Designed miniproteins, single chains, continued (4). Designs and how they scored, part 14

Each design is a single chain, and the fold is of that chain. pLDDT is the mean over its residues in the fold that is shown.

## One batch from the design tools (miniprotein)

Design m12453
Fold by ESMFold2-Fast:
Structure m12453 (fold): chain A 79 residues (1-79)
Amino acid sequence: TKIYLRLRFEDELTLEMAVLALGTLASISGMKLKRVGPREIEFVGEGPLPVSKAEELLRLMEELARKLGGEVVEAEVTV
């Protein structure tokens, strides 16, 4: 299972705050955080995680990102 999430933030400060919160969750979940621009970040995870749990994690991260002032640009789970 592969998980992909791309997020955009209003400004760099908001992004840095979100990186701190979401980066902790991603680390616990075995996902990698990549910065792709001054206001965009990607989370990428690949492993033996069941699709249902991957989808639950993705939804949780999307919801948390929106609460932190982020916009979901792309989100997918691939088998």
Scores: mean pLDDT 78

Design m12454
Fold by ESMFold2-Fast:
Structure m12454 (fold): chain A 85 residues (1-85)
Amino acid sequence: SAAAAAEAARREETRRLVAETVRNVQRMLELTEQYPELQPLFDEMVKAIEEEVERAKKEGTSELELTKRILRIAEEYLRKMEEAV
């Protein structure tokens, strides 16, 4: 059905965005291992994600929308870390 197809598409998109977030976080961890001075930026990203998760819980935000917001935070901090080296 169209509804089942839409649900499957949303789940697949969520999985892809989670995988991209994991790859970005892994790259940031590699950067902090090579450049320990970047650790504060990594810690700021973790705190920003935790705050976004708490906000999403209060607002009833969908899993897909929350995943998109988390990915944006991860991409922003990865960019900052890469620009700092």
Scores: mean pLDDT 89

Design m12455
Fold by ESMFold2-Fast:
Structure m12455 (fold): chain A 82 residues (1-82)
Amino acid sequence: HMNEDEVKQRILAGEEIKPTPEDLAEVEKLKPLADRISLGDVEFKSYETLVKYLELREGKPFSELPKEDREAILKIYDTLKK
């Protein structure tokens, strides 16, 4: 397993993350709800799950979001983990 900080740094750098099959399974569970749920309504198990969910919702790669937006989203997620 990559540690959470390593994954977070890769996402902030605009790198494509390599989701595990388990991360992809979690995203598939959220797919029917993507138009109806906010970040606070979902317990994301990892940064990879969060990023893949947001790619589904926005219809584009997370790496194409401005760095400032990526940072803001990750900070919100970090707050929700507590």
Scores: mean pLDDT 67

Design m12456
Fold by ESMFold2-Fast:
Structure m12456 (fold): chain A 56 residues (1-56)
Amino acid sequence: MTEEERINRIAARVAEAGLTAPPGLDLRALMKQAYEETGGDVDAAAERVIEALRAA
């Protein structure tokens, strides 16, 4: 699975959680950062993005 496909899966997990990015937040950049921080672990990256969106 490519990096892009993993980022898209993180986006799907965030959408499944019912969360949306507020205006002005670059959701793709946030997802890519979480992906890099977790070493490509989609599930862990998705949880980090969900936590960040809840905190924003």
Scores: mean pLDDT 77

Design m12457
Fold by ESMFold2-Fast:
Structure m12457 (fold): chain A 55 residues (1-55)
Amino acid sequence: MTPEEAAEAARRGAEAGRLTPEEQKVIDDAYKTFGDEASQAAGRALAEAVRERGG
């Protein structure tokens, strides 16, 4: 999975309610504090967690 796809998957998971409130907060906080780069990094980690739950 590319970084772009991972970040997008995490956001889609958040929209669909697949992410926990904690994980959604991490994306939101990273975006507010650091912007796109941090959002992508957070998205990658969270996409992996979403995949584990979704698999």
Scores: mean pLDDT 60

Design m12458
Fold by ESMFold2-Fast:
Structure m12458 (fold): chain A 85 residues (1-85)
Amino acid sequence: SLVEALRRASELARQLGDYGLAELFERYAEIVSKLKYIPEKVEKEVEALVNKAEELLKAGDNKKALEYLLKAADIVSDFIKKEVG
């Protein structure tokens, strides 16, 4: 689910030492958990980016892992802004 992907993204951000990004993902997970409908495209795109970030972090590519987490945050931010802004 998108909520689970966002919580995983928060944990990956903490492992990278980006506590601000981790808190942002936790806030997004809370907002998303209250939404009646999540587009499958948004869920799949975010899950793919978070999975790629995890793979990159395991490979030691912290810079690219962070870039993929930031891409995931941008997609979720745009989605939330459209639905609740």
Scores: mean pLDDT 88

Design m12459
Fold by ESMFold2-Fast:
Structure m12459 (fold): chain A 61 residues (1-61)
Amino acid sequence: AEELKELIKKLGGASDELAEKVVELFKQGRYDAAGALLMLREGLSPEQVREVVELAEKLGL
């Protein structure tokens, strides 16, 4: 979970609060919602969103 927060903050400059919300969405299995939040609010590219999703899957979220 911490590694995922660090990646989100590194790619988008997101706050701790927003990174926590994204991690919570991944924990809930809401991958599409997590990806949409990263793209629409943090301005991440589709490639950067893929990196975050791949890490979430690797962490078993």
Scores: mean pLDDT 78

Design m12460
Fold by ESMFold2-Fast:
Structure m12460 (fold): chain A 90 residues (1-90)
Amino acid sequence: PDVAPEEAIRKRIEELRKQGPVALALAMLQAERLPNTSELAREKLEEAYKSLSKEEQEEVERIRRELERALEQGPEATEATVERLLEEEK
């Protein structure tokens, strides 16, 4: 109950980062596309992304581009792309 909203957001982002680059890429893409995403949540996601190595950042960007292309094709394509990317992460 004493956790500030900012700390709660930060902990959630750390959990997503621990799940791998696909989870972080999905969270970042959702934050960009959902109208009710707070500026604070977006800033904390950006900080998490910038804390990654250059190679990890390039992987997240690659995943985001694939997910963005899938979203333009519709929900079925998006689900298939997410499943494939998660399988590739092992």
Scores: mean pLDDT 72

Design m12461
Fold by ESMFold2-Fast:
Structure m12461 (fold): chain A 94 residues (1-94)
Amino acid sequence: REAEVRALLEKIDELIAELEELRAAGRTLDEAERERIAARLEEIRETLERLGMLDEKTQQLFLELERALRENDLERLIEILRELRAYVEEKGRE
């Protein structure tokens, strides 16, 4: 479980870093980029479910991530991902 939680946190951190780079470049996401990010979010969600961490809070965060992705709001997407990371880290310590 500890190794799986660490791998999940690394995946979230990598996604945040990529989105921060896109935001710094002043770019918006194209359709292909949104589809790739949606796939990565689904992988993160599936991992949370396997770890027993897919609760009401994480489900709500995923609804917010889907909205931010549809709205092409990189700043909001990064903010929600950071909140998800902090929550996963806290739950991983329990």
Scores: mean pLDDT 84

Design m12462
Fold by ESMFold2-Fast:
Structure m12462 (fold): chain A 71 residues (1-71)
Amino acid sequence: VDEAEVLLALAQIYHAIALLDIKRGDVESAKKSLEKIRQLEEQVRSLGNDEMAQEIEHLRKETEEAIKKAE
């Protein structure tokens, strides 16, 4: 398993956790998960894997929009 693949999988997990937290009204926990996704996006970009970086960026943007709608 490539490091970039692991980082993408972690981002998918944090995205799922954030959406569950939003559904239960815990926007603060969702924001913490968003911060983890941002860190993972930066890490995968540093590896030079643009494809995985773009996928994590998409997850970050979806999470940001979900939080914004929940506020």
Scores: mean pLDDT 85

Design m12463
Fold by ESMFold2-Fast:
Structure m12463 (fold): chain A 55 residues (1-55)
Amino acid sequence: SLQDEIAELRARIDELLAQLDAAVAQGNVELELEIGAQITGLAATVVSLQRELQS
């Protein structure tokens, strides 16, 4: 269901946020930017699916 898909995407974002914190701690700027881009894309997908669920 859309609700289950949204929950899974939010869980993935949470995992990526932990990885982002690790990348920042390591000073790995390239990895930080890559993970940040992935989080942004997944967050946009969550917003899109939330709108679809409400329509």
Scores: mean pLDDT 88

Design m12464
Fold by ESMFold2-Fast:
Structure m12464 (fold): chain A 55 residues (1-55)
Amino acid sequence: KEKELEELEKQIKTAEQQLEMMPIASQIDPEKAEVQRQRLQQKLEELKKKKKELL
């Protein structure tokens, strides 16, 4: 249970860092960046929901 929480926290941190990089990605390919941003947002919500269920 604790190990699974650590992995979820790592995934959340990684996704948050990728979202932080989105402004740079938007300059290269705005359409692709928008799709990626939406998928990262959804993934973050799923990960946070799973973390709440484990706690």
Scores: mean pLDDT 76

Design m12465
Fold by ESMFold2-Fast:
Structure m12465 (fold): chain A 113 residues (1-113)
Amino acid sequence: MLEDAEVEGELRTDAGTYYHLTVALRVEDSAEAAKAAAEALAAEGERRIEAWFRETVGEDAEVYRRESSTEYVDANGYRVYRHEVTLSTEEALPALDEPGWAGVAIGIGVVKV
């Protein structure tokens, strides 16, 4: 059971026009459950980022690169699953210092599975 899970989400501009989401879960319990929870949260975050992108830039805006990856990291006695999503576009996107930006990615929460 994931009773001691901690969830972090952030959205950044990386390498110019690249928008990057990282989701990391720290757990002391099941590694498989942690991975499943991280993947589910990353999928929701990706959906929110895509919705925000379409709302901000336009429904006809072109995303020319979309990548996701999941990795396992052992850190500070916790099992950490890190999922990364990168969206890139040739469009000029606004700065990341907008109010509520973190809420577009996923936000911060505790996950129980």
Scores: mean pLDDT 48

Design m12466
Fold by ESMFold2-Fast:
Parts: structure tokens; sequence; C-alpha cells
Structure m12466 (fold): chain A 90 residues (1-90)
């Protein structure tokens, strides 16, 4: 089964998944700022969904990575060519 991680930066909460081949996939990014009420409705929905997805992952016990640990995970995946960003909209 893929491993699920939550990455916390100063400005964003990220939902990530590591596949069996070692590819790290960024599934969602949720900004820590309030949802912009003047943004398009679809953007507001995407941000809300990202918050819910990250919250559910934390609730089911996904590891929460912060600071240097999270940055190290991203840098290792980038160096290996195994970092993929998956948009919420497909």
Amino acid sequence: APETYVGETETETWLLERGPDGTLRVLAKAPHVPIPLDAPLDEQIDIGVAYIMAGVAKAVGAPVLTGEEFQRLLDEARRAGKLEVVPLKR
C-alpha cells in the first residue's frame, strides 16, 4: 500500500503519498491563509478539499513532517527524479 505523509511548511500544509516504486506524489497543497472569498468558486473548493484531505490523513495517523525533515524528503525525491505533483483537478 502507498505510504501517506502530511508535510507542514510555514505557509502550507501538503498531502503526500509514496508509491511502491518510491515515487513521492504531492496530492494536495492547502495554504495556511484563509480561503480567499474573492477567488473563483472552483479555487475555493480546491483549497477546502485540500484541507479536508490533509485533516483526514492526520486523523488516520499519517506521519506529520515539518521543517528540515519535510525539506529533506522533498530534496531526496527531487534528486532521485521521483517527485510527482498530482493536481486536484484531473
Scores: mean pLDDT 74

Design m12467
Fold by ESMFold2-Fast:
Structure m12467 (fold): chain A 66 residues (1-66)
Amino acid sequence: SKAQELAKKALELIKKGSDPKEVSDLALQGAALSPDPEQAGLLNTASTYALKGDFKKAEEQLKKAL
């Protein structure tokens, strides 16, 4: 799905040490496009952790969303 593609892209940005806001924005886009409330919730949580600079917890949530 497009939400899964956005989650994978967010994971790639985390691996590269990219801007926390870019990771957060991709996760939020994925949440908005997800028809699954559980997946959307995980992506929203990943976005929040990314904004706090907690990439480890953001990564865990993104992986659960896949």
Scores: mean pLDDT 83

Design m12468
Fold by ESMFold2-Fast:
Structure m12468 (fold): chain A 66 residues (1-66)
Amino acid sequence: SSMQIEQIEELFKALKEKLISKLREEGKLTPQTVARIEELLEELFEDAVEEQMPVSKLEEALSLGK
């Protein structure tokens, strides 16, 4: 459903912001690193949507580094 896609999109936006914040704290924030993160997240987002991955699995993945 469209609601599920919107939830997946929001989770990926949150993940991107978290990764950028961590890179900034480590002093590794560069245009190249940001572009690489965006590329990888876009690829993973498309795969998640196409494979009809449950939102709960994406939420679990986002908590993996805690």
Scores: mean pLDDT 70

Design m12469
Fold by ESMFold2-Fast:
Structure m12469 (fold): chain A 68 residues (1-68)
Amino acid sequence: SEEDLEELRRIWERVRKGEMTLEDIQAEIAKAKEQGRDRLARGLEMLLISLSDKETIKKFTEEMKKKN
């Protein structure tokens, strides 16, 4: 729905501002699913996947600096 897209935009804005952690996004996904907001939940899941991949690369890079 239009409401789901607007809420997704607000959450993405908070993520861009550094106001939300990966755990916060997981909590919002759970809340969206419980409320039956499937479009919002799907959008947030895609965002979480993208951010998790970025965090994995960052952690690997930091380990390589210290151990290799």
Scores: mean pLDDT 75

Design m12470
Fold by ESMFold2-Fast:
Structure m12470 (fold): chain A 61 residues (1-61)
Amino acid sequence: MPSIEEQFQAMVARLKALLEENPDIDLKAAQAAMLEAQELFDQGRVDEAEAVVDAFIAEAR
């Protein structure tokens, strides 16, 4: 199992890759989602952080 830090870094990498491929995505919304996910990860709420990032990625499609 990857560590919490590795899981967070993997999610951040996916979000950054999405933004690089899709320049029309709202960068402010992406930044807000990243900040929310980071706060949840810092609290140990990994599943909730993953849900925030996954929801943003799904909506950005």
Scores: mean pLDDT 75

Design m12471
Fold by ESMFold2-Fast:
Structure m12471 (fold): chain A 100 residues (1-100)
Amino acid sequence: SPAAEALKKVILEAYELFKEVAEMIANGESKEEIEKKLEEAVKKVEELLEKSGAPEEVRERFRKIVEETKEKLLKAKSTEEAQKVIEEFEEKADELLESV
């Protein structure tokens, strides 16, 4: 569907941005630097989502997935925890794509 195609592009970009944050966590970068990068990632994803033209209901559901991923990455204390958060993001995003 057109909604699925629009959302897929946003999901791919969000995945790459969150993966970068997970790598920062793995490298032991400071909590302050991780928080700043994550805030920038979320803003970038929001801008892409607004420009995507995806239906409001789909955008709202994806925003929830993004916010949950942000909170979990901020709480991640190890490479393994960060990787698990990225895996859960992918699963949730794919479920949303299949529903639209």
Scores: mean pLDDT 86

Design m12472
Fold by ESMFold2-Fast:
Structure m12472 (fold): chain A 55 residues (1-55)
Amino acid sequence: SLAEVRASIEKLRAMIEAGADVVVLRVGLAEIEKHAPPELAPELEELRELIRARE
């Protein structure tokens, strides 16, 4: 559901802030992207940029 996708985005954001491994973060983002509606595209792009900054 949309609420579950948003909850997953917030969990991934918390993992990024906690300094989780980039490979784990990429897998998490890819899983969210499978279920995310287009309205969440800006939030996914922000997460993608944050993960890229860890590289």
Scores: mean pLDDT 82

Design m12473
Fold by ESMFold2-Fast:
Structure m12473 (fold): chain A 76 residues (1-76)
Amino acid sequence: MMTTTEVIDHSDITRTLGGVTYTVEKVEITTSDDGKVLKVKVTYVSEDGTRGTSESIGETTKEEAERLVKSMLKLA
């Protein structure tokens, strides 16, 4: 099975958690050759350079994956 991973730069999006500001470094969406999304991963970087990640793993549609990305970024 061929998969495609799309990397989206959202460095313009910031999120504050527990008084620490995180900037979204990248969003990785892994899609199968039949167009189903298999994995969504968001990487955050704090103002001091510490990295954190959030992942959703499971077969879903592109539309649901977009909703999940917005939810993970608190844009929904």
Scores: mean pLDDT 68

Design m12474
Fold by ESMFold2-Fast:
Structure m12474 (fold): chain A 60 residues (1-60)
Amino acid sequence: LGAKASRALRAAGATHEQLVAFYRDIAAAEKAHPNDPEAVRQAVLDAAVRYGVSREAAEA
């Protein structure tokens, strides 16, 4: 999921700062929810939307 979302962000023209923030948000979610893959999945999608990609595009 994170790999799909990061590819969608790069395709949409995300800046280096936005990509760094995206990966930081994902790492924080994984640390906060180590045994909750659904919470991590929602955090990845929320971060993708925050940085300029739809939820649908992030999952494609």
Scores: mean pLDDT 78

Design m12475
Fold by ESMFold2-Fast:
Structure m12475 (fold): chain A 109 residues (1-109)
Amino acid sequence: EKYKEIIELVEELARLTDNPILDLIVAVAKVTGDYKTAAEIAFKLLEPLIELARGYKESTDPEEQAALREAIRAKIRELNPFSQRELTDEEIDRAVELLLKIEELKKKM
């Protein structure tokens, strides 16, 4: 089911970003079997990051890409202010890939 696939991507994003809220959403989905509600909650939470990820992917200007990468890093940190870990540029690129895959699966539903 597409909702279960979305939650698998959210789980990967949670591990990458060390995000306890995303971990909780994944855990609740697995315990309850309600992948649909969990995916809908994840979409609402991730919407600002998905918008930044689209802008980053569509940008052709290196200065704009650098600014958007920093905005993504800041928004990820805002969602987990207790994390001392800063994501590398490679980890930001992976997060962008995961966010855009989540959006694409939502569009196909």
Scores: mean pLDDT 83

Design m12476
Fold by ESMFold2-Fast:
Structure m12476 (fold): chain A 68 residues (1-68)
Amino acid sequence: GAAARAQAQAKIEEGKALIAEGKALMNGGTRQDILRGTGLILRGIGLLFEAALLDPSLKEEAFKLMGS
């Protein structure tokens, strides 16, 4: 329904932002930045999976954001 799609879209946007932030931190090259950045990327990927489960019509968009 519309509520599920809105929640899925919000999870996609949050997941996308976390992955971008995590990748930026990992470019810093310190052990602490790599660990923190990895945690953010994993959390972002988790949100994208939740979005795909909540609205399967968004699964291709979510999976595309997890990869290239």
Scores: mean pLDDT 82

Design m12477
Fold by ESMFold2-Fast:
Structure m12477 (fold): chain A 76 residues (1-76)
Amino acid sequence: ELEKVMKEGTERITSHFRKAYENIHNKEETEKYIEEGREYTEETVRRLEEIGDEESARRLREESEKAIQELEKLRE
């Protein structure tokens, strides 16, 4: 289950941040994809914590926050 949670979660999160990047010129679309990426990150983090992989949960949260900060910098 851990590998499935990580693979499905990271693919979903990465897909949304990629769409945010692709739509960086459209503030409304970028904000939507960033918010969806945050939601999927929190969902995946919760699942990882339930399994007991707190280290992967912490790292995923940190990596997601960095990606969001980079996207926000690119907008302005």
Scores: mean pLDDT 81

Design m12478
Fold by ESMFold2-Fast:
Formats: C-alpha cells, structure tokens, sequence
Structure m12478 (fold): chain A 56 residues (1-56)
C-alpha cells in the first residue's frame, strides 16, 4: 500500500474511512467514559478495508 487513507465522511452519525490494510478486524463495540457507545465495523473490499464508526 502507499499508506494513503481514502476519503472520510460523516453520514447518519457514522464516520466512514477507506484505509488499505492487510489485516482483518472484528466488529467491536465499546462505551466511553461519558457513557456514549460506539461500534466499529470492518469489512474487506477490493480497494482495502472499510472501517465504519457508529455512535449509538
């Protein structure tokens, strides 16, 4: 990879970023100190790994 992150955008309370990676990431959910819950979803595509952050 060239180490270049793809475009990032916010939609419907989510941040979507296209980042080329060589490792698969499982779905993760956590609670921040302020009580907000966040879910990280990772899925593989032809252009790399897509990471989506959703605030619950």
Amino acid sequence: TEGVAGPSREEDGRTVVFVPVDAELPDVEWTSADGSRTRLTAELGPDGLRLTLSRL
Scores: mean pLDDT 58

Design m12479
Fold by ESMFold2-Fast:
Structure m12479 (fold): chain A 55 residues (1-55)
Amino acid sequence: GIVDWAVREAREAAETRGEEAGLEAARNAQKMMLDLGYSEETAEEALRAAEEAAR
């Protein structure tokens, strides 16, 4: 799903460019989801899961 997409983006960024890049990818995924019309609740869930994946 969309949350899994955000987690993959953050994890790949963290694995290739480090934790800070992963956290930035997590924030970018949240912004993209909001821009695409996903709810604030879903975007926040994606951010939280993606940030955990970046650590």
Scores: mean pLDDT 85

Design m12480
Fold by ESMFold2-Fast:
Structure m12480 (fold): chain A 106 residues (1-106)
Amino acid sequence: MEKEEDARKLAEEAYERALKAKTEEEGKEAFLEAYEELIKKYGNDPKVAFHFALSAYRLALKTDKRSVLSGAIAVLERVLENVELSEIDEGVLALGLGVLRWLLSR
């Protein structure tokens, strides 16, 4: 689906920016800025928000960079707080958030 592809592309773009970030805060800004661009185009579409958050989670698992982990965490928190997801999609992101928080705590 085209909207899901846009979500993945913006997440990949945010990931590249976060890899170059020198602070956790810069990593958070990179991912949240990309998410805001997505919302501007699609609104609070639950499927678009879910696929962006899921892509951010998957990208964060590829790296030991705290800036990327922090950015992905910020997106998952934002989506879980502000988007009306299905129970399954909510559960998937909540579990992912727990995993990323554990990785960041190492």
Scores: mean pLDDT 86

Design m12481
Fold by ESMFold2-Fast:
Structure m12481 (fold): chain A 92 residues (1-92)
Amino acid sequence: NDQQVRNILIDMITRITGQTPPPDASIDQLIDRIKQIVDDATTMSQLDNIISAIGDTIRQIIAIGARANADVIDRLADIANTIIQKRQQIQA
């Protein structure tokens, strides 16, 4: 159900940013917003908060249907990998 996935992504963004996206935002728009949040992150603490939120979000989406939502899960996992690489650059 696209509405359940959108609600999960909206809750994630609200938790990280303190701002609620529009309730009619598409999954693509919400994923792009998450990518922007990662790009804007400059500290290890910010990246740790985002990767934790992505992990929680992936678990919630798996719980409502991993097979039906595989594309969204894969896109979130790709963002998590980008964060891991960015964290390594900051730690160096």
Scores: mean pLDDT 85

Design m12482
Fold by ESMFold2-Fast:
Structure m12482 (fold): chain A 86 residues (1-86)
Amino acid sequence: SNVEKLRELIEQLKKAKTKEEILKLVEEAIKVTREGLLEHLPVTKAIAEVLRLIGLRIELERSENPQPIIDKIIELLEEVVDELEA
């Protein structure tokens, strides 16, 4: 399920040590979130959540201090998991 994939990606994000690995995991998380939210939420809300993740990924790529952005991405993905399980 998309929920199980997101939970696995969250755990991988917590264990990832390089910015390159984290960016790749966030890209996959955006894809899974898009697929999961479009099945369960109104399209406008689903698009808004996906755009927030895309924005955070861009911010992460440009940042010299990635940890606060990684923490925000993890928090947002955990919120998406909760929405998909509701």
Scores: mean pLDDT 81

Design m12483
Fold by ESMFold2-Fast:
Structure m12483 (fold): chain A 60 residues (1-60)
Amino acid sequence: ALPPALTPEEARVFSLILEKGVDKVTPEEVAKLLGISRSTAERLLKRAQEAVDRVRAHEA
């Protein structure tokens, strides 16, 4: 389940990481997908990766 605090953009990035794998999603890909700046994409990707890491830490 998606964390309730995610924005729609953050939720899209989170879903992309879950589908493709965390190591296969780049800030450039996120920027292109969402039509945002690279800096914003980098921030969104970092937040989504942190959410994935929290889920993995709980599962492990």
Scores: mean pLDDT 71

Design m12484
Fold by ESMFold2-Fast:
Structure m12484 (fold): chain A 95 residues (1-95)
Amino acid sequence: MSQLQQEQQFAQDAIEQIRRVAETGIRWMEQLAAEGDAEGARRVGRTAIAEIRALAENAQQQLTSPELQQEVQEAAERAIREVEEATREQVARAA
């Protein structure tokens, strides 16, 4: 495979990891909110966002293609927005 094809696979794997972190965090926040733990839900949301940012930063450092760097950044921004929205919804549910 060409180096570009290898970077495309790496970017795709990074985006999948970012989505998985968001999905796992949201499910955990939903569980904590069902138990009335608003503070726990906030902590999980913050942790998920920090992990998503770290994954995106690491991927951007490994990629040389500006287009693939942008694709990873857009995936991270979308995942962060989903976690932030879920945090607001689950915190309100727990209250």
Scores: mean pLDDT 88

Design m12485
Fold by ESMFold2-Fast:
Structure m12485 (fold): chain A 79 residues (1-79)
Amino acid sequence: MEEADKLYEKGVEALKQGRFDEAAKYFTEAGNKYIEAGDYRKAAQAYFLASIAYALSGDTEKAREFYQKAVEAAKKARA
């Protein structure tokens, strides 16, 4: 949980610096760790930000992939 939060914060800092590839990596790792912790709501948020960061970096395939992961995590958070 705490490690996932730190990765999320690193992703936010990378976004502030315009380092979209690095931001996508940090948000992806944070989302994965939130899934492992059972925090599907935070996982969905992290994957949505990863999707945005991938889109800004020009990786449209990964942007679509992580958008789908975010939607799936959001559904699990509500179930």
Scores: mean pLDDT 86

Design m12486
Fold by ESMFold2-Fast:
Structure m12486 (fold): chain A 100 residues (1-100)
Amino acid sequence: SMEEVLEKIKEFAKYVAEKYHPERLELAEEQIEKAVEEMAEDPEALATYVMLAAKEAIESGDKEEIEKALELIDLALADPRIPEHLKAQLEALRKKLEEA
């Protein structure tokens, strides 16, 4: 569901903010809330965020971040609003995350 996707995006973004930039957590939380509201109406923005999150998780090598990014990709792939060409990119990133 869209609500589940947005909730998981919020959880991932807060995890990253707390881990890498705890000093900016309050500002990051406000920005995350706004971005999530915008993603509810913009499936391309949602897909773009998930792709960037996946790339960051691969680069970090952090197991928890990789597991959260895989969950985000699976939810995005289940969203019928996301164009097929973006789903192809998400599937490629999913494979890289499984190998990370």
Scores: mean pLDDT 80

Design m12487
Fold by ESMFold2-Fast:
Structure m12487 (fold): chain A 80 residues (1-80)
Amino acid sequence: SEVRELVLEFLERVLELAKKSPDKKVTVEQVEELVREFQKKHPEYARDIEDTAGAFIGLYADEDGTISVEKIEEAIEFLK
C-alpha cells in the first residue's frame, strides 16, 4: 500500500530527527512540523498522514511532550 509506505517513510524521518538530537528524542512540535511538510508533498494522503501522526503522538508521547527513539522504533516495528 502506498499509504503504508508513506507512513513508514514519515516515521523513519521522525526516527532520524530523534537520533540526531542530543537527548535521543523528538518533540510533539517537531512531529507536527513534519506532518505539515508531508501533507504539502502528498496532499492526496493529507488525512491519512494527520490521523496516523495523531495516533502516534497519542500512544507514544511522554508527559513532557517528547517521543524517544525506542518508542519510535516500536511504532515502526508495529507497522511492518
Scores: mean pLDDT 86

Design m12488
Fold by ESMFold2-Fast:
Structure m12488 (fold): chain A 93 residues (1-93)
Amino acid sequence: STKVTVEPAEYDAATGTLTVTVKLEDSENRPYTVSVSVRAKGHSEVVLGTARANNGQTLTFTAPVVYDDPDLTVIAEVALDGKLVATATAAVR
Protein backbone atom coordinates (compact mmCIF):
# COMPACT_ATOMS: atom_id res chain seq x y z
CA SER A 1 0.00 0.00 0.00
CA THR A 2 1.07 3.59 -0.62
CA LYS A 3 2.04 5.68 2.41
CA VAL A 4 2.77 9.41 2.47
CA THR A 5 4.16 11.31 5.46
CA VAL A 6 4.29 15.08 5.78
CA GLU A 7 6.34 16.79 8.49
CA PRO A 8 4.97 19.80 10.42
CA ALA A 9 5.44 22.70 8.01
CA GLU A 10 7.75 25.59 8.87
CA TYR A 11 6.62 29.18 8.35
CA ASP A 12 9.10 32.08 8.17
CA ALA A 13 7.17 35.25 9.06
CA ALA A 14 10.02 37.52 7.89
CA THR A 15 9.77 36.25 4.28
CA GLY A 16 6.18 34.91 4.26
CA THR A 17 7.54 31.53 3.11
CA LEU A 18 6.24 28.07 4.03
CA THR A 19 8.48 24.97 3.79
CA VAL A 20 6.91 21.50 3.57
CA THR A 21 8.73 18.15 3.58
CA VAL A 22 6.95 15.08 2.17
CA LYS A 23 8.15 11.46 2.19
CA LEU A 24 6.64 8.82 -0.09
CA GLU A 25 6.75 5.07 0.63
CA ASP A 26 4.92 2.15 -0.97
CA SER A 27 5.19 -1.62 -1.51
CA GLU A 28 5.90 -1.08 -5.24
CA ASN A 29 8.04 1.43 -7.13
CA ARG A 30 5.51 3.35 -9.25
CA PRO A 31 5.61 6.82 -10.86
CA TYR A 32 3.53 8.96 -8.48
CA THR A 33 2.54 12.61 -8.62
CA VAL A 34 2.74 14.48 -5.32
CA SER A 35 0.85 17.76 -4.90
CA VAL A 36 1.10 19.97 -1.83
CA SER A 37 -1.38 22.72 -0.95
CA VAL A 38 -2.26 24.92 2.01
CA ARG A 39 -5.87 25.51 3.09
CA ALA A 40 -7.41 27.76 5.71
CA LYS A 41 -10.96 28.95 6.37
CA GLY A 42 -11.56 32.30 4.68
CA HIS A 43 -8.39 32.09 2.56
CA SER A 44 -7.76 31.00 -1.01
CA GLU A 45 -6.05 27.63 -1.39
CA VAL A 46 -2.34 28.00 -2.19
CA VAL A 47 -0.72 25.24 -4.25
CA LEU A 48 2.91 25.02 -3.14
CA GLY A 49 3.98 22.62 -5.84
CA THR A 50 3.57 19.40 -7.77
CA ALA A 51 6.34 16.88 -8.49
CA ARG A 52 6.83 13.34 -9.72
CA ALA A 53 8.19 10.90 -7.17
CA ASN A 54 9.03 7.22 -6.72
CA ASN A 55 9.11 4.98 -3.65
CA GLY A 56 11.47 6.21 -0.94
CA GLN A 57 11.78 9.78 -2.23
CA THR A 58 11.67 12.81 0.06
CA LEU A 59 10.38 16.01 -1.52
CA THR A 60 10.71 19.59 -0.22
CA PHE A 61 8.33 22.34 -1.30
CA THR A 62 8.77 26.05 -0.56
CA ALA A 63 6.36 28.83 -1.49
CA PRO A 64 5.26 32.28 -0.37
CA VAL A 65 2.02 32.19 1.61
CA VAL A 66 0.22 34.66 3.86
CA TYR A 67 -0.02 32.94 7.25
CA ASP A 68 -2.27 34.67 9.75
CA ASP A 69 -4.49 31.73 10.71
CA PRO A 70 -3.73 29.19 13.51
CA ASP A 71 -5.94 26.63 11.70
CA LEU A 72 -3.83 26.61 8.54
CA THR A 73 -3.51 23.04 7.22
CA VAL A 74 -0.95 21.59 4.82
CA ILE A 75 -2.28 18.80 2.59
CA ALA A 76 -0.14 16.38 0.60
CA GLU A 77 -1.96 14.36 -2.06
CA VAL A 78 -0.42 11.42 -3.93
CA ALA A 79 -1.89 10.36 -7.25
CA LEU A 80 -1.16 7.42 -9.53
CA ASP A 81 -2.41 7.74 -13.13
CA GLY A 82 -4.65 10.67 -12.17
CA LYS A 83 -6.30 8.89 -9.20
CA LEU A 84 -5.79 9.92 -5.57
CA VAL A 85 -4.16 7.00 -3.69
CA ALA A 86 -2.88 8.62 -0.47
CA THR A 87 -3.31 11.82 1.52
CA ALA A 88 -1.55 13.26 4.57
CA THR A 89 -2.02 16.48 6.50
CA ALA A 90 0.16 18.52 8.83
CA ALA A 91 -0.13 21.65 10.93
CA VAL A 92 2.11 24.69 10.54
CA ARG A 93 4.56 25.16 13.43
Scores: mean pLDDT 74

